# Designed miniproteins, single chains, continued (3), part 80

Each design is a single chain, and the fold is of that chain. pLDDT is the mean over its residues in the fold that is shown.

## One batch from the design tools (miniprotein)

Design m10758
Fold by ESMFold2-Fast:
Structure m10758 (fold): chain A 72 residues (1-72)
Amino acid sequence: SAAELVEEAERLLKEAAEKLNQGDYSGAAELADEAAEKYLRAAELSSGPERDKLEAQAKTLRALAELLRKNA
């Protein structure tokens, strides 16, 4: 379900935060990209404003992952 995918994305983001705390920018970027993929999958199962929000969250996480890779 979309809710399960969002929960998985949130778990990945918590892991990404731990990687950042350890100074592992590359690992954090990979987890952010995985979370973005989960949000995009949840968006496919959603409609209207909820889909738009999930797609926007995924886009933001992809941008963050690129920024983290530049600083790795």
Scores: mean pLDDT 87

Design m10759
Fold by ESMFold2-Fast:
Structure m10759 (fold): chain A 65 residues (1-65)
Amino acid sequence: SAALRLVAAAALLVDPEGDGTARTADLVAEAVRLGLSRAAAERLLKRFDPDGDGVVDVFALLATV
């Protein structure tokens, strides 16, 4: 839950306008800046980027917190 909350915080920082999309790489980098390990950030974000297209649905991510 703490790791998911850090990823949610990263999403709000990366997508402050509520566009609803964010690059997976940007979310990983921001989550790592907030104190999450890269491996943990990558594992969590794979759940929200199932097609591996490098884009996360921020609305789906925030709905899980």
Scores: mean pLDDT 77

Design m10760
Fold by ESMFold2-Fast:
Structure m10760 (fold): chain A 78 residues (1-78)
Amino acid sequence: MSEEERLREERRKQEEIGSKAAQEAADLLRAGGSDEEVRKIMEEAAEKVPLTEGEIIASGGILVSARTADEMIRERQA
């Protein structure tokens, strides 16, 4: 209901923030940016995350979604 709808909106917002950060990180990596710069982008995005599950701030800081980080790493390697 109202609470569920609010949680759904927070989840959507979280996904948007994560997707944007991942896309910027991937673009930066392709442009010759360093891994440190990419990490900085992800850390800043993590601070803005309105989370539902909590934040997945692994050592070094990563967005609430570990899957987003994996996609970024995959893009770097391929």
Scores: mean pLDDT 58

Design m10761
Fold by ESMFold2-Fast:
Structure m10761 (fold): chain A 75 residues (1-75)
Amino acid sequence: SKEEEAIENLAKWLKEKYGLSDEEARQIARDILDAFNAMIEAIAKVAMERSGISPEEAEKFVKELKDKLYEELLK
């Protein structure tokens, strides 16, 4: 999945930058992505609610935004 690829890329960078173990880097990468996902969902939901967009459209927007951001993070 795109999320798993993003975790692996982030974990690799953490290993190279900070000398972390494979397990530690992967765990930190997952925690960072989980926090980032929660932040994106919260921000997008608030923005969409203020724009008068339905909850279903807001959920679709969040999914599309996450997919797009994962693609950019994999570059």
Scores: mean pLDDT 76

Design m10762
Fold by ESMFold2-Fast:
Structure m10762 (fold): chain A 68 residues (1-68)
Amino acid sequence: MLSLQEMFERAVELAAEAQAVITDPALLAEVRAIMSEFEALLKAGKLTEEQLEEALARVRALIERDRA
Protein backbone atom coordinates (compact mmCIF):
# COMPACT_ATOMS: atom_id res chain seq x y z
CA MET A 1 0.00 0.00 0.00
CA LEU A 2 1.11 3.57 -0.60
CA SER A 3 2.25 5.70 2.35
CA LEU A 4 0.45 8.98 3.14
CA GLN A 5 3.49 10.84 1.73
CA GLU A 6 3.38 8.81 -1.53
CA MET A 7 -0.37 9.36 -1.86
CA PHE A 8 0.15 13.10 -1.27
CA GLU A 9 2.79 13.09 -4.02
CA ARG A 10 0.23 11.49 -6.34
CA ALA A 11 -2.31 14.17 -5.34
CA VAL A 12 0.25 16.89 -6.21
CA GLU A 13 0.89 15.17 -9.58
CA LEU A 14 -2.86 15.00 -10.30
CA ALA A 15 -3.28 18.67 -9.28
CA ALA A 16 -0.41 19.66 -11.62
CA GLU A 17 -2.12 17.71 -14.45
CA ALA A 18 -5.43 19.42 -13.62
CA GLN A 19 -3.77 22.86 -13.72
CA ALA A 20 -2.33 21.99 -17.17
CA VAL A 21 -5.64 20.74 -18.70
CA ILE A 22 -8.39 22.77 -16.96
CA THR A 23 -9.35 25.92 -18.87
CA ASP A 24 -11.89 27.39 -16.38
CA PRO A 25 -10.09 29.82 -14.01
CA ALA A 26 -12.67 29.20 -11.25
CA LEU A 27 -11.98 25.43 -11.31
CA LEU A 28 -8.21 26.11 -11.33
CA ALA A 29 -8.69 28.27 -8.22
CA GLU A 30 -10.54 25.36 -6.53
CA VAL A 31 -7.66 22.96 -7.37
CA ARG A 32 -5.14 25.39 -5.83
CA ALA A 33 -7.33 25.81 -2.72
CA ILE A 34 -7.64 22.01 -2.28
CA MET A 35 -3.87 21.53 -2.58
CA SER A 36 -3.12 24.41 -0.18
CA GLU A 37 -5.49 22.92 2.44
CA PHE A 38 -3.94 19.48 1.95
CA GLU A 39 -0.34 20.76 2.25
CA ALA A 40 -1.28 22.52 5.52
CA LEU A 41 -2.74 19.28 6.94
CA LEU A 42 0.35 17.30 5.91
CA LYS A 43 2.73 19.85 7.51
CA ALA A 44 0.63 19.78 10.72
CA GLY A 45 0.75 15.95 10.80
CA LYS A 46 -3.07 15.80 10.71
CA LEU A 47 -3.51 14.26 7.25
CA THR A 48 -5.57 11.04 7.16
CA GLU A 49 -6.02 8.50 4.34
CA GLU A 50 -9.73 9.44 4.21
CA GLN A 51 -8.91 13.14 3.73
CA LEU A 52 -6.39 12.23 1.02
CA GLU A 53 -8.95 10.06 -0.84
CA GLU A 54 -11.47 12.93 -0.60
CA ALA A 55 -8.96 15.45 -2.00
CA LEU A 56 -8.07 13.13 -4.91
CA ALA A 57 -11.78 12.64 -5.68
CA ARG A 58 -12.39 16.41 -5.54
CA VAL A 59 -9.54 17.14 -7.98
CA ARG A 60 -10.71 14.38 -10.37
CA ALA A 61 -14.27 15.77 -10.21
CA LEU A 62 -12.97 19.24 -11.18
CA ILE A 63 -11.13 17.77 -14.21
CA GLU A 64 -14.32 15.96 -15.29
CA ARG A 65 -16.43 19.11 -14.73
CA ASP A 66 -14.14 21.12 -17.03
CA ARG A 67 -14.31 18.34 -19.67
CA ALA A 68 -18.12 18.22 -19.61
Scores: mean pLDDT 77

Design m10763
Fold by ESMFold2-Fast:
Structure m10763 (fold): chain A 86 residues (1-86)
Amino acid sequence: SMLEELEREYSELFEELLERGKEVMERLKAEYPDMPPEEIMRRALEETLGGEGVELLEQGIANALTDPEKAEEYARELAELVKKKA
């Protein structure tokens, strides 16, 4: 079903992002110990997802409450982008 496929896509995407994001954040914290946590998180997301990936994530979040169908479209595009870079 579409719900099962979406759940699998989100689970795979989340696991991949957590794995990559954790490694990037640990490296950034080591390289820039005086950097604010918010800036480390921003750079980690940008490095993990790229500019296009960050844009898709931001659009997905922005649409989550007002247009969930559009939010799902952005999430699918982000998942495809992450898979292409893996």
Scores: mean pLDDT 72

Design m10764
Fold by ESMFold2-Fast:
Structure m10764 (fold): chain A 56 residues (1-56)
Amino acid sequence: ARYRASAQLSKVGSSEVVNVSVEADTPTDARAKLQELIKQKYPDYYMGAGSVERLE
């Protein structure tokens, strides 16, 4: 199923919000994929509050 996953990211002196659409079998898998993307693209950021919404 397709999910919209979002998270607040923070580092010293900065904050960002990211939103992505991912294919996953469960909300837990969608969250894991979001965490992997954050680790790759925002390695200096810490993941705070996040949400996962099923789109289909």
Scores: mean pLDDT 78

Design m10765
Fold by ESMFold2-Fast:
Structure m10765 (fold): chain A 80 residues (1-80)
Amino acid sequence: SKMEEIMQQIAELIAKASPEAKAEMQKILDKALQKIRDYAESLAPLYETDPEGVGKRMEEFAVRQLSEALKEIEAIVKAS
């Protein structure tokens, strides 16, 4: 999936980074993952009435957050 592709790209960039850059990149990824978790919790009350809509919103939000994290991580690579 697109989410898996973005996660793989982030993982590869972090794996190849210097120790100091790894810490900054991991912080960016962790922040994105926390936003995704917080969003999932906010949608939990809607899951019983609109499970398909919740799933779609979760996928769209996760792809957006991970894409933004990837851009920030790529900027660190470019600056190094």
Scores: mean pLDDT 86

Design m10766
Fold by ESMFold2-Fast:
Parts: sequence; C-alpha cells; structure tokens
Structure m10766 (fold): chain A 65 residues (1-65)
Amino acid sequence: SLVEWLESAIEALKTSPAAALKGLLEIKERYPELSEALDEAIAHLRAGDLEGARAVLEEIKKRYE
C-alpha cells in the first residue's frame, strides 16, 4: 500500500538518506499524482533537511491512513 511505501521511506531517512531518496523516486513512479508533494520531500532531503523531509512524508501518510 501507499502507506507502507511511505513508512519504509520515513524509516530509511534514519539510516540512509540515499535509500530514502531511492524509495521516494519509486513511490513517484507508482503514484505520479503525488509527484509535487514527493518533490517537496526530495528537495528537503537534497538540502540535508531530514526533519523537513520527514514532516512532508508524515503529512502525506496521514492523508492516506
């Protein structure tokens, strides 16, 4: 599910930002309607703002729980 994919990406942020980025790109391919929101999370991640990236992903997840 989308929620499980988002949870996996959020968990990956704690250990490997590179793995988190890969996960977010895979979610974008599977759910192109989320591209804008996921690009916001990716922008935070690329800037080294892991807390900002996590906040965006948690907001998306909350909408689909």
Scores: mean pLDDT 84

Design m10767
Fold by ESMFold2-Fast:
Structure m10767 (fold): chain A 81 residues (1-81)
Amino acid sequence: SRIEKLEEFLERVRAAESKEELLEIMDELIEYHKDDPVIKKALETVKEEIETIEDVEQARRLAETFIGTLIKEEREKEKAK
């Protein structure tokens, strides 16, 4: 499911020890959303923000927060009948 894939990305972000690893994960997440122009653009913006953050922990938190938002939105869609 999409939620399972997003949770996989979230786990990878939490395990990332470098900004390079975070940017690689963001590129894969952008590719995964290539057919969703709204989410793709939002992810590209988050990646640009991560590139400006010098502290790996701060950059990780930004990525975690955004992926967490995507998971929440997907869960809400599954509850909407």
Scores: mean pLDDT 83

Design m10768
Fold by ESMFold2-Fast:
Structure m10768 (fold): chain A 99 residues (1-99)
Amino acid sequence: KEKLKEFYEFVKKTLKEMIKNMEKAKTVQEIKDAVLYTLGRIIMMAAELNDEKAINIVNEFAGKLLDAVKTFETDKEKGLKIAKDSYKETIKKLKELVK
């Protein structure tokens, strides 16, 4: 089994759950909690995988998610759009690594 493929499936599932939690969130703190919990789990899995390209993709995604959270404080719809767009781009980049 390719460990990188298992990581891709884990990230895809985990980020989809994060987006659902962000859509259901009523407060900025609930958004922050969902994002930090999700990033912590993905970063730990990426570190265990010890793949430099996967780690770099995760770090870039983490930066974009933190920007989405800041935007969410002033514009909920724009913040959600940034999070969803960064999710799609991250999944696309990870899928290219699994080829």
Scores: mean pLDDT 82

Design m10769
Fold by ESMFold2-Fast:
Structure m10769 (fold): chain A 97 residues (1-97)
Amino acid sequence: IGRAVQLVDQAVRQASRVSPEAAELIRRAFEYGIMGENQKAVEYGRRAVRLLVEAGATDALQQMRQAFQIYLDVAKSLNNVPAQDGFTEILKIIDEA
């Protein structure tokens, strides 16, 4: 869990150098994903990915992907289906970018 927190921090820091708006959207996507608010998590994640793609922020996208993957694995270990669905959809959006 400590490694996931570090990756979130890295993703936010990298994103903030290119788009402060994208950095805030990443934070909100993680918050809503953990809470099981799938629709909000996906909406914020989709907006963040769009901004990062437009900015050519490949490193931020990769850090974001790694962080969400760890959170997905944690959600699976806890049998938290709403969180699994939210993080899975965000990862799909990143991978399609």
Scores: mean pLDDT 78

Design m10770
Fold by ESMFold2-Fast:
Structure m10770 (fold): chain A 89 residues (1-89)
Amino acid sequence: MEEVEELLAEARRTGRVNGDKLISLLEKLGAPDEVIELARELAKKNGGYLDQKDIDKIITALLKQPPNEAVQKAVDVLTRIRREMLRAR
């Protein structure tokens, strides 16, 4: 998925990702509305971007949701993004 590769490249380069792009991806993956709303609030506070701390909060919110394929896919993608953010140091 081209959108995932773009977010991974941005995370590795800058240590953050564009909030609108990540939210669009989470919606495509079928993430719960509560998690999407949290991502929007975090992006708004950070000038439209999400850093590693914001991604950690979103992963934590996903892990509190009932287990399903959409939640698992979202966690997998966010975990990859988080890993690239940590390499940006």
Scores: mean pLDDT 85

Design m10771
Fold by ESMFold2-Fast:
Structure m10771 (fold): chain A 80 residues (1-80)
Amino acid sequence: SNLEKAKKLVEEALEKYREGVEAVAKGDYDTAIEKLEEAIKLLEEAISLLPEDHPEREVIEQMIEGLKHYIKQIEAKKAA
């Protein structure tokens, strides 16, 4: 089902997020940005599988916003 597929995509996105956080801890900002961008793509795909009125859409949209903000913070730190 689309709901089960969306759940798996969110789980995969959380794994990519974990890998990104580990990369930040190691100072590997390029890998961190790559993993967080992969997480965003998986979350955007998950949203595409959910109905417009599904309550999980807002939660996933908030996750995407948070990840985009985190990438900007990492980019700023890399540039300094």
Scores: mean pLDDT 89

Design m10772
Fold by ESMFold2-Fast:
Structure m10772 (fold): chain A 100 residues (1-100)
Amino acid sequence: SETLKKQAQIAVDILKAAIDFLKEFKEDESLIKEFEELYKKGKEILNDPNATKEELLEFLEKGIKALKKVIEKSKNTALKQFFSDALKTLEEIKKEVEEI
């Protein structure tokens, strides 16, 4: 589905920005690795012509949980603001995907 691929692309772009932000603020390597694995999974969904709505929803849910983890653990206000905005966007994408 073109709509599913479009939503997946936005989520993947957000995760790439999140990884770059985590690296800029020198966050824990284990946390960076978790986001890199999510980014890889998101790219697999984008490259799979048979990717399902259910696979995208599971990916989005994992991304949402990872973003919440950063918001809870980080002491950096700028990083918390970025990840809070990213979280809101992923939650909106998840809602849109659920309506397909």
Scores: mean pLDDT 85

Design m10773
Fold by ESMFold2-Fast:
Structure m10773 (fold): chain A 110 residues (1-110)
Amino acid sequence: MKEEAEKAAKELIENAKKKDLEGVKKSAKKLLEIMKKSDDVDAIKVGVRGLEKALKIAKEKGDKETAKVVAEALLEASKILLKKAETLEELLEAIGRQLRAIGELLDLEL
């Protein structure tokens, strides 16, 4: 599953670079489905990092629509990571990522 998450994250990042909103929506949804089905926290972390990178690219390009889609996907991804966290370190990382995702959504909507 980690290799599937890496491939999906790469597709998401490339779509964000191209300002392909429909491609971003499809690749983000695919990545979230891979993360939901994964029993490997490392695969889920790969997905979260891919979403964070795509969000940064969208913001740098001034693509607010793509940034909002990715930020919403990042919030969902952080919830998946929180649910699957098994160690205190993983739990704290998941909480931190969820708070950052909420902050990104507030920045885009306010």
Scores: mean pLDDT 79

Design m10774
Fold by ESMFold2-Fast:
Structure m10774 (fold): chain A 62 residues (1-62)
Amino acid sequence: MSPEELRRLLVRGEEGDEKAFEEAIAAAKTMPYDEVLQVVLALLQEGLVSEELARKILDASL
């Protein structure tokens, strides 16, 4: 999955789209950790995702 697609899924997940969140978790498990980390940090800095969602996705990518 591309970083841009992961970004879209995470934003939708934060908005309450459970399916988008599950797809983001599945994608994070298959992507390099550093790429997932960069997407998550950018979204946190922009205020587009919560720290709770960020922690869940990063834990899944380990």
Scores: mean pLDDT 83

Design m10775
Fold by ESMFold2-Fast:
Structure m10775 (fold): chain A 92 residues (1-92)
Amino acid sequence: EKRKEIIEKLKELYPEIKDAVENMGDVKYLLEELYEVASEAAKAAIDAIKAKDYEKAAKLLLENPESVELVGFAVYALHGEEGFEELLKALE
């Protein structure tokens, strides 16, 4: 149930995340700023995303579902649609 809820939330957020990333001038700079003020759990999940360790990112997200919006933004900003799809697969 938790996995399904997070997957559904990420899919719901996808259009907004895609629009935000595609319309920003420097999405990597924004991600770095958001990272600095993020929780330790969210930072760990973003670090896993940077390493393309989607299994670890999925596990951290399941333990800290409040990070779903930031982690969803980070995976798309860093790795685009392919990374977003890999995160969804890791959550299944």
Scores: mean pLDDT 83

Design m10776
Fold by ESMFold2-Fast:
Structure m10776 (fold): chain A 89 residues (1-89)
Amino acid sequence: SLRDQISSLGRQVGSLKQQVDEAVRNRDADTLARLDAEIDELERRLSDIYQQAVQQGDKETAHQAVMLGAELGVLRIKIHVERQALRQA
């Protein structure tokens, strides 16, 4: 179900946050690059879930998809800023 999919994505975003924080602490540019690619994939899946939720009138799942998308956007900015800093160091 869409509710199971959004719940699963929420757990994946939580795990991703911890991995980003650890990679930033360790200045691990390779891990940050891989996590950036994972964010791209999760954002595409989240967009698909959002469209399906809107079509089904599932306002709760649509709202959760928007909120998770915002969290992924913040993580992407953090990764890009850190990767830029590492390239200039």
Scores: mean pLDDT 87

Design m10777
Fold by ESMFold2-Fast:
Structure m10777 (fold): chain A 77 residues (1-77)
Amino acid sequence: MKTYLIELGVLKDRNAEPEDAAKALHSATFALDEPREVQLEKLKEAFPDLSEEEIRERIDRAVKTTEEMIKKGLLTG
């Protein structure tokens, strides 16, 4: 998971915020048809310093942003 987020340029490579990482993760979940609960556990492993509540909040905001970005064609490929 950490490697995947880095490859998307969300972590370190772009000094990405956890919210951006959650957006990328949610976009990947949508593309891979992976359950949100599994992505939550993966994100907890990728960001061990974040609380589960913080991760859930990031995912929720990422869901809304990702849906809009998908409609705009920014995260569809």
Scores: mean pLDDT 56

Design m10778
Fold by ESMFold2-Fast:
Parts: structure tokens; sequence; C-alpha cells
Structure m10778 (fold): chain A 96 residues (1-96)
């Protein structure tokens, strides 16, 4: 079930990437795909899509903060503690 949803969203992401790669809709979809990969414990793929979302969202957006926090969790699961800490600090600065 979750894998089927992921396949559908990946197809939609490919369509949006071609039509408008920098749109908030494309960024939100990347965030959702990252969340689904995280639920499947595929943390490398999860981190990749969170980074795509972060690169497309405005610096001060709440969605970007969410993507940074979720990226940090995925990086911790991969044992990338220093990189995880950097993204947590970036998220904290936006909220201050």
Amino acid sequence: MLEEILEKLKKKYEELEKKDPTSEETARLALTIGDLYSMLEKYEESAKYYKLAISRLPKDSELRVEALENLAVSLEKLGKYEESQKYREEAKKIRE
C-alpha cells in the first residue's frame, strides 16, 4: 500500500519537475515523498527528497523548517551525526 502511494507520487513529481521544478507544489511533493521513504526506513532516499524540498522552498518558510528537521532525523538514522546537527541548527535559526 505505502509503496503503491510512493510510486504514484514519484510519477507526479516527475511530471511537476518537468513543468515547474521550482514551484511550491513541487517542493511540497518532494517533502511528502521524503516522508514516505522515511516510513519505509529508506533513509538515503528520504534524505535525498528532503534536500530537494529544502532547495526549492523559501529560506524562512515553515515547510523548509519541517524538511530540515525531518532531514536531520534521516541523517541520524544513517549515522551522519555531524551533518544532522548542522541541519537542526539551520532549522532552529529560522524559528528564532
Scores: mean pLDDT 83

Design m10779
Fold by ESMFold2-Fast:
Structure m10779 (fold): chain A 100 residues (1-100)
Amino acid sequence: SSTIEELERLALQAYSSLLAAADGRLEAVPRAREALDRMLELARKANIPEDLLQELEEVARRAVELADRYLAGEVSPEEVRAETVRLMEELGRILRRLAE
């Protein structure tokens, strides 16, 4: 599905941006937020199943909160990298279920 491919591309952009921010490129944080917002907009417009949409919104919310906590100095770069990897794995599971 072209929709699933675009969702995956936007997800990868968001997580790559979070990893870049953890490496000191703080200007990547707004890019991560933009990619997550575009991913959720696409998912809503594509009318994906409500349960998967809710799971996707929850993963995106956690990613945004992680970015905000990092900018506030509440989490270390190492914690941002570790949590970004976990969020990426959760998103991959959601997208695989959507591709069924």
Scores: mean pLDDT 86

Design m10780
Fold by ESMFold2-Fast:
Structure m10780 (fold): chain A 62 residues (1-62)
Amino acid sequence: SLEDIIPEILHDDPEVVAAIQAYRAGDWLAAARHLRKVLEKYGEALPPDVRERLEALIKELE
């Protein structure tokens, strides 16, 4: 689940909420767009494994 990849502390962030909602709705392009915003916003603050998994998922959704 996308929620299991993203740290729980970030689940209140509007971009994270939007990414999860789009992903659950099957709107892959919208989900990828919001996930790119999450990566831009948090960057190096994310654990490396989480960042790598999100980057891989974005490429798969595009």
Scores: mean pLDDT 81

Design m10781
Fold by ESMFold2-Fast:
Structure m10781 (fold): chain A 77 residues (1-77)
Amino acid sequence: ALPKVSDEEVEALVARYTAALQQYMAAVGASPAQQQAALAQIAATRDYILSNPELRDELAAALREALARLEATLAAL
């Protein structure tokens, strides 16, 4: 079956998650090494989602949930 989530939607989700994660790491005083490791992990996750269309809808849903939780955490800071 064709994935319901487009490449553009995946890229938009990853960009939004990356921005929220950078804001969170700055707020909690994460080290440059911790920030670099987290950004590398997000880049790997992006590549995995784009390379696996059969899992894309599931992985995008998980990423949306993670983003919502991260944005809620930022709003509570």
Scores: mean pLDDT 84

Design m10782
Fold by ESMFold2-Fast:
Structure m10782 (fold): chain A 64 residues (1-64)
Amino acid sequence: LREERERLEGLYRGHQLRSDSYLQGAESDPKNRDTYLELSRKHEELGRRYRDESRRLGERLRRS
């Protein structure tokens, strides 16, 4: 369970970094700004899903 939680937190962090990278792309490439912003939002959404799953596992670990 703890190893699984660490894996999910790693996935969350990875998606945060990708989202941040796309935000930088939006600033540096105005012609493709909307595309970069959409990609940033998608990675933020994926990251939040992994974070939510990690939180659920954390709750189970505390009860176990």
Scores: mean pLDDT 79

Design m10783
Fold by ESMFold2-Fast:
Structure m10783 (fold): chain A 60 residues (1-60)
Amino acid sequence: MEEELARLLARVDELAAASKSKIEFWNAVTQMLAAAVAAGVPREVLERVQAYGEKLAAEM
């Protein structure tokens, strides 16, 4: 659980660094979360990743 959370949070940071706009970043995060749902990642992990992505997007 914690290893999956840490990996997904690191991926969000990578997407933020690579994205040129708030909309591009959020589209990338949404696509990543959809893939994580399909992979069976627990809801609690997904909610924490989404909250972190929303926080970063609000600062853009």
Scores: mean pLDDT 81

Design m10784
Fold by ESMFold2-Fast:
Structure m10784 (fold): chain A 95 residues (1-95)
Amino acid sequence: MSQEKLQQVLAKAEEILKLSEEEMARALLELLKEGLTQSEEEAQLILQGVLLAMSSSKNPRLGEIAQEAIKLMAEGKSPKEVLAEMAEKLEELLK
């Protein structure tokens, strides 16, 4: 299940990377919000997929959000805490 879920998240991330900048940001925000409603295990898988998508993006602001998320994980924040911080920063980009 976990490997299948990760593959599904990665496939969705690849689709998101083909969208316009605004559509990509909105789709990533939806994934982050989905992760917040799931278990910590599911949130971790969603976090991994979103980080990969953001790090592969041509948008430097998404890269900055990804780097901040990596820093929060290194500080011992839970997957859901990291997703919440990323969602807040991404919502600021859409305003």
Scores: mean pLDDT 77

Design m10785
Fold by ESMFold2-Fast:
Structure m10785 (fold): chain A 98 residues (1-98)
Amino acid sequence: SKKEKAEQYIEEAEEDIEAARELIREARENIENPRRAVSLLTAAQLLAVAAQINARKAAEIGDKEQQEKAKKLEEEARRVLEEARRLAEEVERKEREK
């Protein structure tokens, strides 16, 4: 059913957001290794984008409550993407300034 598919997309978006946040945490712990930090942040960005796509799909087919939850997840994924992007840019900038 559409409701069951929306629930799956919501779950996938939540899992992708959590995984992206963990990769950002690992990148911060590995900040002294720029290549590893950038690789982790690139993976976090891809997961955040996947979460946005899954949240949008849930919003298209879900009921009103699922649409509201999906909208919040899309906003959360967007913030996670922005954090990973900014941290990656900072790591790359400092590496170039050596």
Scores: mean pLDDT 89

Design m10786
Fold by ESMFold2-Fast:
Structure m10786 (fold): chain A 57 residues (1-57)
Amino acid sequence: MDLEKVKEAIRKAAGGEVVEIEFPNGGTYLVAVGTPGDRELYEELKKRIEEAKKRLE
């Protein structure tokens, strides 16, 4: 699976940035951040993931 090609496609479709989020269980998600609202959701999700990582460590 070509992650670079997928990231470019998402960037083009969303009209914004694409970020990778690694979950505590090792899963990785690609998230498109195209609006201020999406950015707020990304920041909150990132914080929750960091808290979960701290707890698991």
Scores: mean pLDDT 64

Design m10787
Fold by ESMFold2-Fast:
Structure m10787 (fold): chain A 83 residues (1-83)
Amino acid sequence: MDEILQEGLAATAAGQAAVDAGASLGVLQQRAGDVALAYGALRKAAFFADRYGSPQQAEELRAAADRAQAVYDRLLEQVQKLR
C-alpha cells in the first residue's frame, strides 16, 4: 500500500513538473502514460484498503488518485496544444 501511494505521488509530481517546465511533446506523452498507470493503481489500492485495510489509507489513496487525475488532464491539454 505505502509503495503504491509513494509511486503514485512521485508520478503525479513528475507529471506536474513536466507541465510547469513546458516539456517536449514526447516527455509530456510519457508522463501522461505514467500518471494514467499511477491513477489506476491508486484507485485499485484504495478499493482494497477500504475493504481489507484502513479507511484512513483508503482516503489517502483516493486523494492521491484525484490529484493524479487532475495532473493527467493538464498533461493531455498541453499535448493537445502541441499537436
Scores: mean pLDDT 85

Design m10788
Fold by ESMFold2-Fast:
Structure m10788 (fold): chain A 86 residues (1-86)
Amino acid sequence: IVTATSTFNFLDPKTLELLGYALERLDERGLPLSQFPSVLRRMAELAGVNTDSISNLYKKDFRKVTGSDITREDVDRAIDEVERNL
């Protein structure tokens, strides 16, 4: 209940932009949504955030990774790396 919005941090416009960009790129490359957590983990690594907290994807800890911490180039790199590991 209301968990989908919270999971994607739809409260922050910059975070929404990056999540939307990541989902669009993921879909364009034909990667399954099950790879999205791997993309988020890699994005967090590029932002210098502790990935152990992110890998658990607890909704409140996920909010630490915002659009202020990463760029669209970081998203693209994360998706490229996840795709290469398939």
Scores: mean pLDDT 62

Design m10789
Fold by ESMFold2-Fast:
Structure m10789 (fold): chain A 71 residues (1-71)
Amino acid sequence: SNAEKARRIAEQAAADPDPDVGAALGEITYAIALKNGDFEGARAAAEVMAASPDPVLAKLGREHLADIERR
């Protein structure tokens, strides 16, 4: 399923040794999931972003989670 694919990609992104690459993959996964109407996958990607050590990406992840909660 699309949710399973998005979750798997987000998990791989979180496991990436380069946090910038992991965060970028999280953002891409979030965008693809939203485009496909996969709100579960989008939530998983946003959670990965919110856990980023980059404060800008963490803020974007939190904003994405808030946006999903309103849908």
Scores: mean pLDDT 73

Design m10790
Fold by ESMFold2-Fast:
Structure m10790 (fold): chain A 88 residues (1-88)
Amino acid sequence: MTLEEKIEKLRKDSEKMGVPKEEIEELVEAIRNKDYEKYRKLLGRIIARRLIDALLEEMAKALGVSVEEVRRNWSDELSARALRILQE
């Protein structure tokens, strides 16, 4: 596959995972500039955010409430806990 085909696949796959367009464009720019350090940092941030979202969805299911309700009432506490774990 050409570099452009790989970038297009990354863009499509990232959009499918719900990554914001701005962050997708930053990933694409890092790849085009061969800035692998920036790419890894951006990707790590995206994965961490998706893990937090997945935890909120599972908590909503366990509690029998909406995901929106969990995000409003507990997202800051869960985000702080997840961030602390990731910093260790």
Scores: mean pLDDT 71

Design m10791
Fold by ESMFold2-Fast:
Structure m10791 (fold): chain A 97 residues (1-97)
Amino acid sequence: KKEQIEQSIKSAQEHIEAEKKRIEERGTIEKKEEDALLVHKAQIYIAQEKYEEARELLEKVESLSEEEIEELIEAWKAAFYGEGVEEMERLARELEA
């Protein structure tokens, strides 16, 4: 699971670099590319458990509704951590005296 999170972060960082290079080469930024950069940055924040920062970035994407933002956050949380986070918290509580 940890390796999957690290790989997802690396992949998102590579996408951000590729987008930045395309923007620099053209000398202009298109809204679609700006939105893509925000989505990839949000994905990295979700992988780092920075959910509020991720939500703030996704809110800047006008094409996404609040419902779609919440769905994306939940989907990425499930992909990176799944039910394992809740299970780890439950286990920790059981081990606490």
Scores: mean pLDDT 67

Design m10792
Fold by ESMFold2-Fast:
Structure m10792 (fold): chain A 90 residues (1-90)
Amino acid sequence: SHMAALAARQKALEEAKKIGEEVKKLTDEFIRSARYAAELHPSAARGVGEEAIGYLKKLADEHPEAKKYFEEAAKRVRDEVDRILSEVAA
């Protein structure tokens, strides 16, 4: 039983690493979507950012072993949306 528990934990950590790579791709796509939305209107970019952060937070709750990757991604989306909005305001 102990060996089965260790194998399950190792599998979960390997899956968390794969999720981390996919989260990076997903984050880059969200940032691209926010940049495109900003060309239409600043409020659209904010909306895309808020929706993306909500989705990432939901994924963090569903995948606790990968929670840190989703939380870091949500912070990155927020920071990049703020940057995009400051660029559009200039």
Scores: mean pLDDT 82

